# Ledger of designs, part 102: designed miniproteins, single chains, continued (5)

Each design is a single chain, and the fold is of that chain. pLDDT is the mean over its residues in the fold that is shown.

## One batch from the design tools (miniprotein)

Design m19770
Fold by ESMFold2-Fast:
Structure m19770 (fold): chain A 55 residues (1-55)
Amino acid sequence: MEEIKQLEEEARRLIEEAQRLLETEGPEAQPRVSRLAEQAVRLVEEAEALRKELS
C-alpha cells in the first residue's frame, strides 16, 4: 500500500511540475514537459501493476 501511494504521489508531482513549466515558460518547455509526462505515466503504470498484485 505505501509503495503504491508513493508512486502515485511522485507521478502527481511530475504532472504538476509539467503544468507549472508550461504556465511559466510556455511552449519552450515542451520537451521537458513531455519527459515529465512520460515518467509520470510509467509511475502510474507501476502503481497499477502493484495494486493488481495486492488485489
Scores: mean pLDDT 81

Design m19771
Fold by ESMFold2-Fast:
Structure m19771 (fold): chain A 69 residues (1-69)
Amino acid sequence: MVDRGVEAALRALRDGKSPLEAARIGLETAVDGADSPEESLRLSEQTLRALERVAPEAARALREHADQP
């Protein structure tokens, strides 16, 4: 799931989507088919960490949008 999410985000960036939209697509793809809210949260966290390494612009845009504490 995480690898699929990261690939989806990178594909969206290559297709000209905004960094925020790409990050959102990646997270939605990663959590698709999760068995529980806890699993969705875990997959989202792991996908965000992976995006910080391979697509930092997308991760940054999502953090800014989320208005983190």
Scores: mean pLDDT 76

Design m19772
Fold by ESMFold2-Fast:
Structure m19772 (fold): chain A 62 residues (1-62)
Amino acid sequence: LKEEYEKRIEEDPNDAKAWSDLGAVLFAEEKLEEAAEYFQKALELDPNNEEAKLLLESALNA
């Protein structure tokens, strides 16, 4: 699962969904600081991604 999202990012680093999906995987693994970095990247690519905003807020406040 994680490796599939990493491959998508390697093939298309502008795939905001791949960045947010990988962030969500890291969040589920309780790797909150790494998850926050990936959500920040997703928001740089797509600032209207409300899910990434909410998950970033959760990661930073945990």
Scores: mean pLDDT 79

Design m19773
Fold by ESMFold2-Fast:
Structure m19773 (fold): chain A 117 residues (1-117)
Amino acid sequence: MVKLVESGGGTFAEGSSVTLTSKVSGVDFSKSTVGWYRQAPGEPLKFVASISSDGKKYYAPEVEGRFTISVDEKKKTSTLTMNDLKKEDTATYYTFVFSPDKPVVFAFGEGVQVTVT
């Protein structure tokens, strides 16, 4: 069974930095794409960032240059470092994993709230 556990949410000052972490289990992490979506109040679910099994990183245009995704394959963790926080970054952040090596595993975590004041 796949499990995703997020941490690092809370309330943060505008202009500050925060790091969200995700622990992923129940899939072959080295063969999976891991990343983040977010949903702001009253807005649709939006893609934020991902890292593919080949190491390629993808960012939404709104966060490119401010957010950085990285992985630690030994710890089976991904991190989203969010720099220069803006009020528009206020959202629930959901980690996801996609594994093509099994019958299509696409799973989300429960989400962590980030509020920028």
Scores: mean pLDDT 82

Design m19774
Fold by ESMFold2-Fast:
Structure m19774 (fold): chain A 113 residues (1-113)
Amino acid sequence: TAPLKKSQIKNGLALNQEGNKLYREGKYEEARELYQQAIELQGKNFARALQNLGNVYYEQGKYEEAIEYYRKAIEIAGEEHVRALQNLGKAYEKLGKYDEAKEYYKKAAEIEK
């Protein structure tokens, strides 16, 4: 457990939310910068920011990089764990690795019960 000030946690959440807005607008480079800042603060949204950074790489067709960030999100074992598993499945599908994709989808479904 890393002790964080309330201001750092709120700043991390705000950076992640603003990044999500920019991502939705297709501003992937700007979204990446904000997600990286959220990760640096290592706050409540740390795993979510890693997952969202993976989503940026996925949208850019960089599926191997997306997988690396989704794996990092899973390692943090946060609220984004299930979503990171689902996103790993999607990235493996894009690489034509359908058996690996099915395994990650199954793991996500088992946790959501």
Scores: mean pLDDT 77

Design m19775
Fold by ESMFold2-Fast:
Structure m19775 (fold): chain A 68 residues (1-68)
Amino acid sequence: MTYEAVSEEGYKFTIEMPEPKVGEVVKAKITSVESGVTVETNFKVLSKEGDTLVLETENGVKFTATKL
């Protein structure tokens, strides 16, 4: 699945990950829209409301992601 995401600081990303389940940790590829840099990271799925997810990294950074 591919998502458009915005961090708490307002930075834009594309996230590629398996189908998310609330309360699970998923390994995802995150690409910065500004720099084009891709990294793999783990996200905890905090919530799902329709096509919108709230994700959190292991270091506590939150992202709002919308399904493409």
Scores: mean pLDDT 82

Design m19776
Fold by ESMFold2-Fast:
Structure m19776 (fold): chain A 74 residues (1-74)
Amino acid sequence: MDEIPSLEAARALLKLANENDVITVEQLKEALPDLSEEEIRRLLEMAGSDGGKIDPRKLVGLTLAAVGEEIAPS
């Protein structure tokens, strides 16, 4: 199960969102060194970033969606 790496990534992403008004691809690479460029690119596509910048709200939404999927809403 890969939930442990996901939780670690989620914590790093939430920290970026708390500390920054806008998250850049460089900050993602620095905060998530375990992620490859391909994984980071996928996050950018999912968040709908333009110009290599992500709205922290969108990133938090993706993180919560990934975690919340395990809860299986009614």
Scores: mean pLDDT 66

Design m19777
Fold by ESMFold2-Fast:
Structure m19777 (fold): chain A 69 residues (1-69)
Amino acid sequence: KKEELKKLILELIAEKLRLIGLELELERLKKQPQTPELKEEIEKLEKEIEEIEKRIEELEKKIEELEAE
């Protein structure tokens, strides 16, 4: 139980770090001159961020369930 919780926490941390990296990249791109190509890259990053946020929510729920046991 404790080892499984540690693994999930490490996985959560890894996903959160990835999210921060993508958010920083998105912010950098938004500060640049807006070309059609750049807008397409921004939309792709926003979708990737949304998917990672869902994964983080799933991990947080799983951690809560294990802590409740």
Scores: mean pLDDT 82

Design m19778
Fold by ESMFold2-Fast:
Structure m19778 (fold): chain A 73 residues (1-73)
Amino acid sequence: MEEELLELAKKSVELTKDNPVLQARAYEYLGDIYEKLGKYDEAAKWYRKASEVAPPERQEEFDNKAKELEKKA
C-alpha cells in the first residue's frame, strides 16, 4: 500500500538522520512515493532535500528529478 510505504519511508528518515548518504536515499524514497500519489509538489521537496545531503554524483540526478516534478505540478 502506498500509504504504508510512505510511513516506512518517513521512519527511514528518522533512522538515517546521522548518515547523510542513507538519509539522501530515504528522502529519495519519500519523493518516489509522493510522485506515485500524484503529489508532485511534495515529491519535488523531498528530492530537493535528497540533493542537499547526497554525494556530488547523485546531486544532479535529484535536481533534475525535482525540476521534472515541479513542471508536472
Scores: mean pLDDT 78

Design m19779
Fold by ESMFold2-Fast:
Structure m19779 (fold): chain A 104 residues (1-104)
Amino acid sequence: SVSLEEVERLIGALIGAIVNGDIELAKRVAKELKEKLSQLPPEQQEYFKNLLIQYLSVLYPELKSLFEPLPLSPEEQAFIRFLKTLKPSTPFETVKELIDEILS
């Protein structure tokens, strides 16, 4: 019962929580995202994990070496441009812990 739209919504929610420094929400969304990703085929899991890290690398340049660049839709490119205007509130160390949880 996992939809791709549900996974995309959770990625957006996680990034929003990270930008706003809502660590409690970020941890809950990361746990749900991990569960939903585990129900997808391996190729889709890899795609969404790379997409999440690619988005977060805009806010945290330390992440740039951790993903394979994806061809992005116009909507995804617009989201990247939007993220470039933002200053994240969450420390990188906390974001790395969230990523490690999702990737485990």
Scores: mean pLDDT 85

Design m19780
Fold by ESMFold2-Fast:
Structure m19780 (fold): chain A 73 residues (1-73)
Amino acid sequence: MGKELIEEGRKALESGDYERAVKLFEEALKHADELTPEEIAEVYRLLGRAYYKLGDLEKAIEAFQKAAAVRKQ
């Protein structure tokens, strides 16, 4: 389930495994049909945080923008 992938991604992010966190959140988005708009926006925020920690500021900004767009729709 997409929610389980989000929780695993959060744990990876908390442990400093940012590359694993990105992969888990990307996998969660493949299950977007199982997620609410709020949960999808949360995944994009967590992706933005993971990319920021990896130093990929461009991808971090893009992810945060996608999170904001999902919440408004």
Scores: mean pLDDT 83

Design m19781
Fold by ESMFold2-Fast:
Formats: C-alpha cells, structure tokens, sequence
Structure m19781 (fold): chain A 73 residues (1-73)
C-alpha cells in the first residue's frame, strides 16, 4: 500500500531525526559542563552555538514529521 510505504518512510525519517536530536542535546550538555568550569572557553561557546542551532532545526523537523504521520493515520 502506498500509504503504508509512506508511513514506514516517515517513521524511519522520524527515528533518524530523533537520534540526531539526541546527539545534538549531548553536545549541548558537554558544552554547558565545560562553560560551567571555564565561561570564556571559545571552543565550548562555538559547540554550544552549533548544538543550539542544530537542536532548533531538528526540533522543527521532528514536529513536521510527527504532523505528517498524524495526517496519514
């Protein structure tokens, strides 16, 4: 079924996005720990900025995919 194939594809894309989101959240956590010990650490500041941006992008992607899945159900 075309609907079943689309459902499986969206489920895979959602899982992939959620895994990537988890990795980005870990990176943010690491940056925050480093910055708690050295607030002026430029590498940790960059990691934090990159992680925050990636989290925002991935949260939007997860929301989009969840809405598409709901529409197919």
Amino acid sequence: SDREERLRKLQRELLEAEVELGVAEISLGVANVVLSKNPEDEEAKKLKEEAEKRIEELEAEVERLRKELEELR
Scores: mean pLDDT 88

Design m19782
Fold by ESMFold2-Fast:
Parts: structure tokens; C-alpha cells; sequence
Structure m19782 (fold): chain A 67 residues (1-67)
């Protein structure tokens, strides 16, 4: 599964901050989430887009009520 470096870096940076993961662990986690979504029938582009949108909104608000 091919995720752009730009998108992967964005997701990984947020996961590092929110989950306290290392950069490498955050990248692996992001890839695994996208792979799981693809196995469930979602496209890679759709999964990445939704994840980035959700994470950006969470970061903007500082804390999401539905955690």
C-alpha cells in the first residue's frame, strides 16, 4: 500500500504527539491503520483523507469530546 511521504509524515507527527510514539512507530501505526481499512474494502486515498481530516480537527480543538 502506497501512502505519500507528505501524508505519512503528517499522520505520524500527530500520533507522536497524541500517543507518545516514536517517529518510526507512528509511521508503522499509520500504515497498519490504512492497510486494515483497505482490507475492509476502503480505498487508500479515502482512508488517508478521512484520517487526516479527523486528526487535524482534533489537533485544532486541542481535545476531542469523542475520544
Amino acid sequence: VKISKKDLDKIAKILEKEKGLSKKEAEEHARRMVENAVKLGFSVEEAVKLMLEDLEKFQREGVRRAV
Scores: mean pLDDT 68

Design m19783
Fold by ESMFold2-Fast:
Structure m19783 (fold): chain A 84 residues (1-84)
Amino acid sequence: SMEMEKIKEKAKEIVDETTKFAQETILTYKPSEEDQKKIEELLKKIGEEARKILDAKTVEEAKEYLKKLEELSKELKKFAEEVK
């Protein structure tokens, strides 16, 4: 369905954006090893929720995973801003 396609496209965009943002933050600001590990753990969780979206059988299920993905993305961006 078109709605499912849009959800999957948005999930991919969030993964690409958060990965790039995390890489740029680590390279530019060189946070502590502990802070880098937290960023990596958040990226892993983001990837796990994105995988659940790809495997989702219904639009409703995919929307629930997308909401969690968006929340994790915001958490990662907030944390990355704090380590600058």
Scores: mean pLDDT 86

Design m19784
Fold by ESMFold2-Fast:
Structure m19784 (fold): chain A 91 residues (1-91)
Amino acid sequence: MLIETARRALEVAKRLLEKGTARDAYIGAVAVAEAALQAGDEKSAERARQLAEEMKAMDEAGASEEDIRKKAEEVKRQVEALAEEMIKKLE
């Protein structure tokens, strides 16, 4: 049951990352972190959460819109790759 729930959550997160804006990249990273916790993958959950927090910290520090956009694209790629690896491990 938990494995199927985690798989669906990861698929939804990947969809947000593929078609999303900078906001969707942040939401996708948080969703992947939660899905990783449901799958018992604490390492992946920590990594995804760190990426989301880096974006939040950059915004709170008053970074330029260009820098935030560039960071969001980086986060999107890393979180999407992480989600793909986890989906493959969930049967």
Scores: mean pLDDT 71

Design m19785
Fold by ESMFold2-Fast:
Structure m19785 (fold): chain A 61 residues (1-61)
Amino acid sequence: VSKSDLDKDINDALALMTQSVMKLAEQNAKKRKLTPEQQEQFKKDLENLKKREKELLELSK
């Protein structure tokens, strides 16, 4: 197995973990009934995580 194959598998796993964290965070935020300002801040945090996921997926292509 080449290093690039391992890097692809690692990046794919990290992307899946990021997706799971985002889903869990969204569910927790929904339960807390955050204020609009808190929801907006939370949305920005999720956007940052989603950008990270995209970068990891790009590396695995």
Scores: mean pLDDT 72

Design m19786
Fold by ESMFold2-Fast:
Parts: sequence; C-alpha cells; structure tokens
Structure m19786 (fold): chain A 65 residues (1-65)
Amino acid sequence: LEEAEKRAKELAKSMKEMLKSKKDWSKEELEKEAEKIVEELSKELPTEEFVEYVRKKLEEAIKEK
C-alpha cells in the first residue's frame, strides 16, 4: 500500500511535467491523454483511492492551462 501511494505520487508528478511540456496541445487533447493514463493505472494500482489521487492531480494541472 505504501509502495502504491508512492507510485501514485510519482506518477502524478510525472504527468504534471508531461502536461507542462505539451504546450502546443489543447485542453481536450491533454484531458484525453490523462484519461488514458488513469485507465492504465487502474489496472496496476491496488486501490481506487490511489487512482483517484492521480486523477485529481492531473485535473489540477490541466486547469492551469
């Protein structure tokens, strides 16, 4: 569980950096990319709470656009 939490945190950080680097992408494209990542994550993380944590962080990053 602690390992999964750490992974969710690292992934959220990585995704935020990725979204920042995609300055030429539209909000729609960023949202679709984030959803794909969350979907893949849901298969690897042991609990829904960690998946929601990552989703929340991605939403925050996208709203900054």
Scores: mean pLDDT 71

Design m19787
Fold by ESMFold2-Fast:
Structure m19787 (fold): chain A 62 residues (1-62)
Amino acid sequence: GKYRVTIVGESKGIRSDGSLLEKGEEVIGSDYYIDEEGRLVVTTEEGVVVLDPEDVEVERIS
């Protein structure tokens, strides 16, 4: 399936290339999980994105 992950809080997401995602931006992932540090890790076509799970909304889109 696919998931839309939208940043709704003030923390920044971090892409695998080190670029940042800010509030109001979204990524489309094929999978996600919570790591041992409590971070949300989203697998996208361009690599992983690391997010604060308290600052995001996750919606299944397919």
Scores: mean pLDDT 84

Design m19788
Fold by ESMFold2-Fast:
Structure m19788 (fold): chain A 62 residues (1-62)
Amino acid sequence: MLEKLKKEVEEKVKELVKKGASLEEVYEKIREIAEELRKQGMSSEDVMEVRDAGYKAAEEAV
């Protein structure tokens, strides 16, 4: 499950960058996804891994 969520965040980030979203919008989306996962009962460690995967994808896409 964790690996699938990391890939989903990476794909969403790449799609947003392709559509011309700003880095601020991309980072906002990553934070929203992380907060949603936390509310669903995901551990802080797993939430951090998903968040970091999103940030890395954003940096590589720029």
Scores: mean pLDDT 81

Design m19789
Fold by ESMFold2-Fast:
Structure m19789 (fold): chain A 84 residues (1-84)
Amino acid sequence: ALALAAAAKALALAAIEIAREALKLAKTREAIILAIAGALLGIGALFLAEHAEKTGDVEAAVEALKTAVDALELAVKALELALK
């Protein structure tokens, strides 16, 4: 249970960092919007992971992990657009 929350937290932090890097490079509206969306979803996943860590809630840990993966996908897409 705690291991899933830790994994979600790590992925969420990675998504936020990638989104931050994309935002530095972004010159198009599309790249900016995706970077912001990735960062916000990553922050949400981080809060959910922290809640799961405190409560031992496995369902919250799984939901945090799924949200962190979605955040990472958005952040990477934003970075790809920013590099064009």
Scores: mean pLDDT 84

Design m19790
Fold by ESMFold2-Fast:
Structure m19790 (fold): chain A 61 residues (1-61)
Amino acid sequence: MQTGTIKTLIPADQKELYERVKQALEDWAAERGATLEIKEKKVVKDGTEYIELTFTLTLPA
């Protein structure tokens, strides 16, 4: 099994970007028989609200 993790920060008003990234990763994972886990965390930097996304991808052995 091979596991990869991707973290990204998206401004809270850019939910469309989040949905597009999520869909792209789900499609990529499905093509490879991989499992995708998504975790969201709200963070504030310099008074701006962001959503921190953690994507964990697990490829079959």
Scores: mean pLDDT 76

Design m19791
Fold by ESMFold2-Fast:
Structure m19791 (fold): chain A 66 residues (1-66)
Amino acid sequence: ATVTVTVTGKKSALTSQGEIIEPGGTYTFSGDNIKIELKEDGMLVITTSDGEQVVADPKDVTVTVT
């Protein structure tokens, strides 16, 4: 599956590679067994079976899975 994360709000998203997705930016990654979790602190964590992660505030991002 392909995951696209678009930062639509003011708060940047962070990747497991140490990349910052700034407001207005997009990040696309592919992987199997995509896991999307809303954590107890309110943060959204997207993980692939390959161990790639994106962490974002759900108020500030749009996530598309295809």
Scores: mean pLDDT 79

Design m19792
Fold by ESMFold2-Fast:
Structure m19792 (fold): chain A 67 residues (1-67)
Amino acid sequence: EVDKLVEEIRELLQKAQEAIDKKDAEKAKKYLEEARKKVKELEKLDPELAEDFKKRIETLEKQVEEL
């Protein structure tokens, strides 16, 4: 279901941000990878929502590159 995927993606993005704040690049990359897998599934159900989450993941990935 779309709502369940959205909640799972948001939780993974929050965990990724927390890992970035702690400068844990390995954990952050793991959470972002899991979020990307969920977004690929969401894209089949709601491509517009998936695009928004892709932008958030890209932003967080750039922050990880700076660690």
Scores: mean pLDDT 85

Design m19793
Fold by ESMFold2-Fast:
Structure m19793 (fold): chain A 66 residues (1-66)
Amino acid sequence: SKEEYLKKGEEYYEKGLKYYKEGKYEKAREAYLKAAEYFEKAGDYEKALEAEINAGIADIVIGVEK
């Protein structure tokens, strides 16, 4: 159901935030991308976009940490 997808999206988004705060940017990126997929399935395009933006920020940080 859409409700179930929204809940899963929120769970992955929270995991992304946690990993990002811990400096685990690769795990944060993966979690944010999964959150975006679930938010899209739920029809919540605003939250999906926010998750994609955060995944992109994590990806930039990964690129700088060489």
Scores: mean pLDDT 86

Design m19794
Fold by ESMFold2-Fast:
Structure m19794 (fold): chain A 80 residues (1-80)
Amino acid sequence: SHAAQGGKAFYAGDYESAIEHYQKVIEENPDSSQAYLNLGKAYFYAGKYEEAIEYYTKAIELDPNNTEAKKNLKEAKEKL
């Protein structure tokens, strides 16, 4: 699955590949807060903090109780 391939790429440090796979997960599951959180993390570790903020914000909009997305959003904003 794209989620599994995204995870493998992410933990291998291949953040560009992780982004591609997580984007496919979102195409299949556009209301998944977890998928947006995973995409935001891939952008964050790629050093793309503005995109990370965008996707963490979408994760929170889909699930206001996503505490991990809220924590990661704060961290990404501190990088700017």
Scores: mean pLDDT 89

Design m19795
Fold by ESMFold2-Fast:
Structure m19795 (fold): chain A 77 residues (1-77)
Amino acid sequence: AKELEEKGDKALLEEKYEEAVKYYEKALEIDPENAEALLNLGNALGLLGKEEEAKEYRAKAAELMGAEEAAERIREW
């Protein structure tokens, strides 16, 4: 799981948003309740212009990790 998240993070930094989405999706196949991977997937989808999907994943992350923590991480973007 963590290895896939790290690959997603690297792809995101390299602006390879589609690749980042694939790695975060694979991480979520292993741990569907990984709030951090859900939030990062939402952010990557938003950068691809898939705002409806991005909102769904961000909302799910906020539900699992609490709205306050999710809001802080979003503000760092």
Scores: mean pLDDT 76

Design m19796
Fold by ESMFold2-Fast:
Structure m19796 (fold): chain A 79 residues (1-79)
Amino acid sequence: MEELAREATELLLSPDVGDQYRGLALLDRLTDPELIRRALEEARPFLETPVGRQLAAYAARHSHNPHLARAAAELLAET
């Protein structure tokens, strides 16, 4: 699971929007709320871009993973 979180962070920090979407999709597969939040915190530069904020807002609204939706919403409010 930590390997998936690390891969997700690397994808979110990619300049490619498709990679950023894949990063969020990997976080959606995680069950540990602390790993999800840490991965998003490590990907803070992504959350500070207009595209990254839009993708995170999409995850907050549409993710079926409540831990990802909550972490995305909380970190968007903090950035």
Scores: mean pLDDT 81

Design m19797
Fold by ESMFold2-Fast:
Structure m19797 (fold): chain A 69 residues (1-69)
Amino acid sequence: SQLSEEERERIRAENARRAERVAAADEAELERIREGDRLAQEAYEAKLAGKEEEAEELKKKALEILEAI
């Protein structure tokens, strides 16, 4: 028995959805890392600008996000 073109298309769509669901879990962790890195960069820039209180607050937020990984 040979699969129809319609059945092959449905199988491809289902495989794509499955791959997307698996990738979504990894993307959530990657987004958390990116957010932590962004806040760490903002903390560094705030420190260079002499905004020490703002820099410490941003650093704390970055650490809290990165520690959750």
Scores: mean pLDDT 74

Design m19798
Fold by ESMFold2-Fast:
Structure m19798 (fold): chain A 59 residues (1-59)
Amino acid sequence: MKISDENVIIGVKIAVEVYGISRAKLAKQFGVSVATISRIVQGKASKETIDKLKKAVEG
């Protein structure tokens, strides 16, 4: 199953900014670095960073 880039970015931003979930906790759950989550939240994520998160979320 493919998740869209936009849906992954929005989901991470909502989890961190709306629900107050820590970046470290999300990073651990998805198996990515805290820096990856921070780049997504700040809108500084490259295509490669987004693709890494999509693969991690897809399992």
Scores: mean pLDDT 75

Design m19799
Fold by ESMFold2-Fast:
Structure m19799 (fold): chain A 105 residues (1-105)
Amino acid sequence: MPEVRVVGLEPADGAVVTRGEPVTVTVTITASETGTVRVTVVLARDGEVLAEASADVDVAAGAETTVSFTLTATGAPGEYTLLAFAQRADGSAGDAAAVRVRLVE
């Protein structure tokens, strides 16, 4: 059975981000089978998406693959959830990870 796992997400839970400054989001994934995985990162609060980025990446079976995104948070100060989703392009497998991020002015 094909599997995809999110094994790393940075910044870590409780990270502080300055409003209007770029944030590098790094997602590390593993896959049981070689193929293409779509990685999506979302910065959200109370059902509102503040920032989103996605990329299709080629993965090798049993290897870790790292994908980096740059997000700019321009919303109101407060606590947000950074969500990372990884899904095989064929839809056969997926995984998700989440951390809390505090936006400050």
Scores: mean pLDDT 83

Design m19800
Fold by ESMFold2-Fast:
Structure m19800 (fold): chain A 61 residues (1-61)
Amino acid sequence: SMDEAEAYFLAGLRAFQEGDYETAVEYFEKAAEGFRKLGDEEGAKRAEEYKKQAEELLKKK
């Protein structure tokens, strides 16, 4: 549902803010998939952009 996609996105933002980039990537992926299935292309794009940022930060040691 839209509420579940939003919940995943918010969980991803929290993990991202706390520096838990692995968890952030997981939640943003779930959010993006949820938004896409519901036809929310803008929400999906936003989640994918945050996922990409988390993946880039995950590469830094």
Scores: mean pLDDT 84

Design m19801
Fold by ESMFold2-Fast:
Structure m19801 (fold): chain A 67 residues (1-67)
Amino acid sequence: GAAREKAIEAAKAGDEEAVLEALDEMVAAGASAKELEELAAVAIKNGLKEAAKKAMDAAVEAIRAER
């Protein structure tokens, strides 16, 4: 969806604030653990430590909700 695309583009650009805003939109839209893990991986690759941590924390919560 648009929020996921926006988050990934922001992460590639190194815009951590934009990633955090788009991450909130993804979580509100019910993003899957897989989509959140993919965002975390892109954030890690681009050195965005806070965005990576929040995306991974959200992925863990999504996995728990699926159990």
Scores: mean pLDDT 83

Design m19802
Fold by ESMFold2-Fast:
Structure m19802 (fold): chain A 96 residues (1-96)
Amino acid sequence: MTAHELIDQAYEAFQAGDYDLAYQLLMQALQFPLDTSSGPSDTVNPDPNALFSLAKMREIGFSNLDETSQKYFILQRWYLTGKVITDDSVLISDIE
């Protein structure tokens, strides 16, 4: 299963209100390396299997993202601000 397939399934679970399943699928997708490359020209998906970092998705602009990347942005925002990450968790998870 690719990172993109995991994000699509996580978003479907999230929309269904199955937050536990959405969280598990999102965590599986995050086992794949993120595209964190810097620079506007080569930051356009050098690895087609990589998910964009939040910073890169903000740089591209939400409306310019493909459907899977938009779903991932929504899931990441839910993950970071909803229930599982607090402001006290400035650890390596803040480097995304």
Scores: mean pLDDT 63

Design m19803
Fold by ESMFold2-Fast:
Structure m19803 (fold): chain A 58 residues (1-58)
Amino acid sequence: SKEEMRKEVLDYAEELTKDLTPEQREEVINLAKELFEKGKPFSEIRLEIEDRVRELKA
């Protein structure tokens, strides 16, 4: 279902951002939510949030 896909996206974003500051975590999680609402596939959402996390850690 759409709700199950949303949960998978958000669970992934939370795990990916566990070592970031609360503000950085919120930014990445909000990006994941926005991309999901725009109908982006999980594969694209994953690449976008992974790229953003990498940028924040640099």
Scores: mean pLDDT 85

Design m19804
Fold by ESMFold2-Fast:
Structure m19804 (fold): chain A 110 residues (1-110)
Amino acid sequence: KKEDEARSLIVEAYEALQRGDYEKAIELFKKAIELAKDNPAVKADAYTILGRAYLKLGEYEKAVKYFEEAIKLNPNNWRAYEIMAEAYRKLGEEDKADEWYKKAQELKSK
């Protein structure tokens, strides 16, 4: 029941993200995370979108934290690893960016 509400919020948050409404996206997927606290898959999706919104806002340290949470819940999400690499590159952490990118490529071929 709450999981269905959380999934609906994730869809709405993703639509907000695609139209450039990053503050609305952040609001919606934070609500989705709270509703989906007992569902790791739904939380992982919400954390990934939250990380993307912060990345687009230039808040790279926050983006990294939310992608770390997404990866903990779904370690096979190769897209989260690629975006983590991009966030570390934006932070000037080239060695970490290369490590995360390599991990993403390994998972993508799995």
Scores: mean pLDDT 80

Design m19805
Fold by ESMFold2-Fast:
Structure m19805 (fold): chain A 100 residues (1-100)
Amino acid sequence: KAQKLESLKGALKRLLEEPIVYSHTQKIDALFYKALQAKDEDLIKAIVDELITTADRVKPIKGKAKELAELFEAYADDLQANGFVELAKRLKAKAAELKS
């Protein structure tokens, strides 16, 4: 779990430092969907917490905030479909905030 979370943090740091491109999001997608498939609730919660923390850092960066909001909406829909309704609401709320 810790190693996967550190890998996610590294991928999110690239999104802050570099333009948001497919190669940067692919690793985040892989980690998120692997956790979701495994139904690892603790890891999913940790991933959502890291995404929200990253969003707070990205919010001042106009171009990245909108792209990150779209990613969060996609993840929230998949979380809701898999029964993680509260985590889905948290990501949707942060996505709406980033679009403002």
Scores: mean pLDDT 73

Design m19806
Fold by ESMFold2-Fast:
Structure m19806 (fold): chain A 81 residues (1-81)
Amino acid sequence: MEEEIRKLVEEIAELLSKVDPELAKELLERMLEAIERRDYDELERLLLQAYTYASHHSEDEELIEKIRKLAEEIAKLIKES
């Protein structure tokens, strides 16, 4: 489970790096730290931040939708633990 969440978070960061590579790196580091601490409330907040930023700063609707779907998949994995 933790390894699967980590992989999905890395995919979100890779997508976000196409919008803002510096923010993507910072959010990836913070999301990985939240996973290690099992602070899933902080992880959900950071995922919302990534989605909100992409939706406001990118015209790539497919990229925005992919970030949304990955965030929903992570939220589902957290609830199934």
Scores: mean pLDDT 84

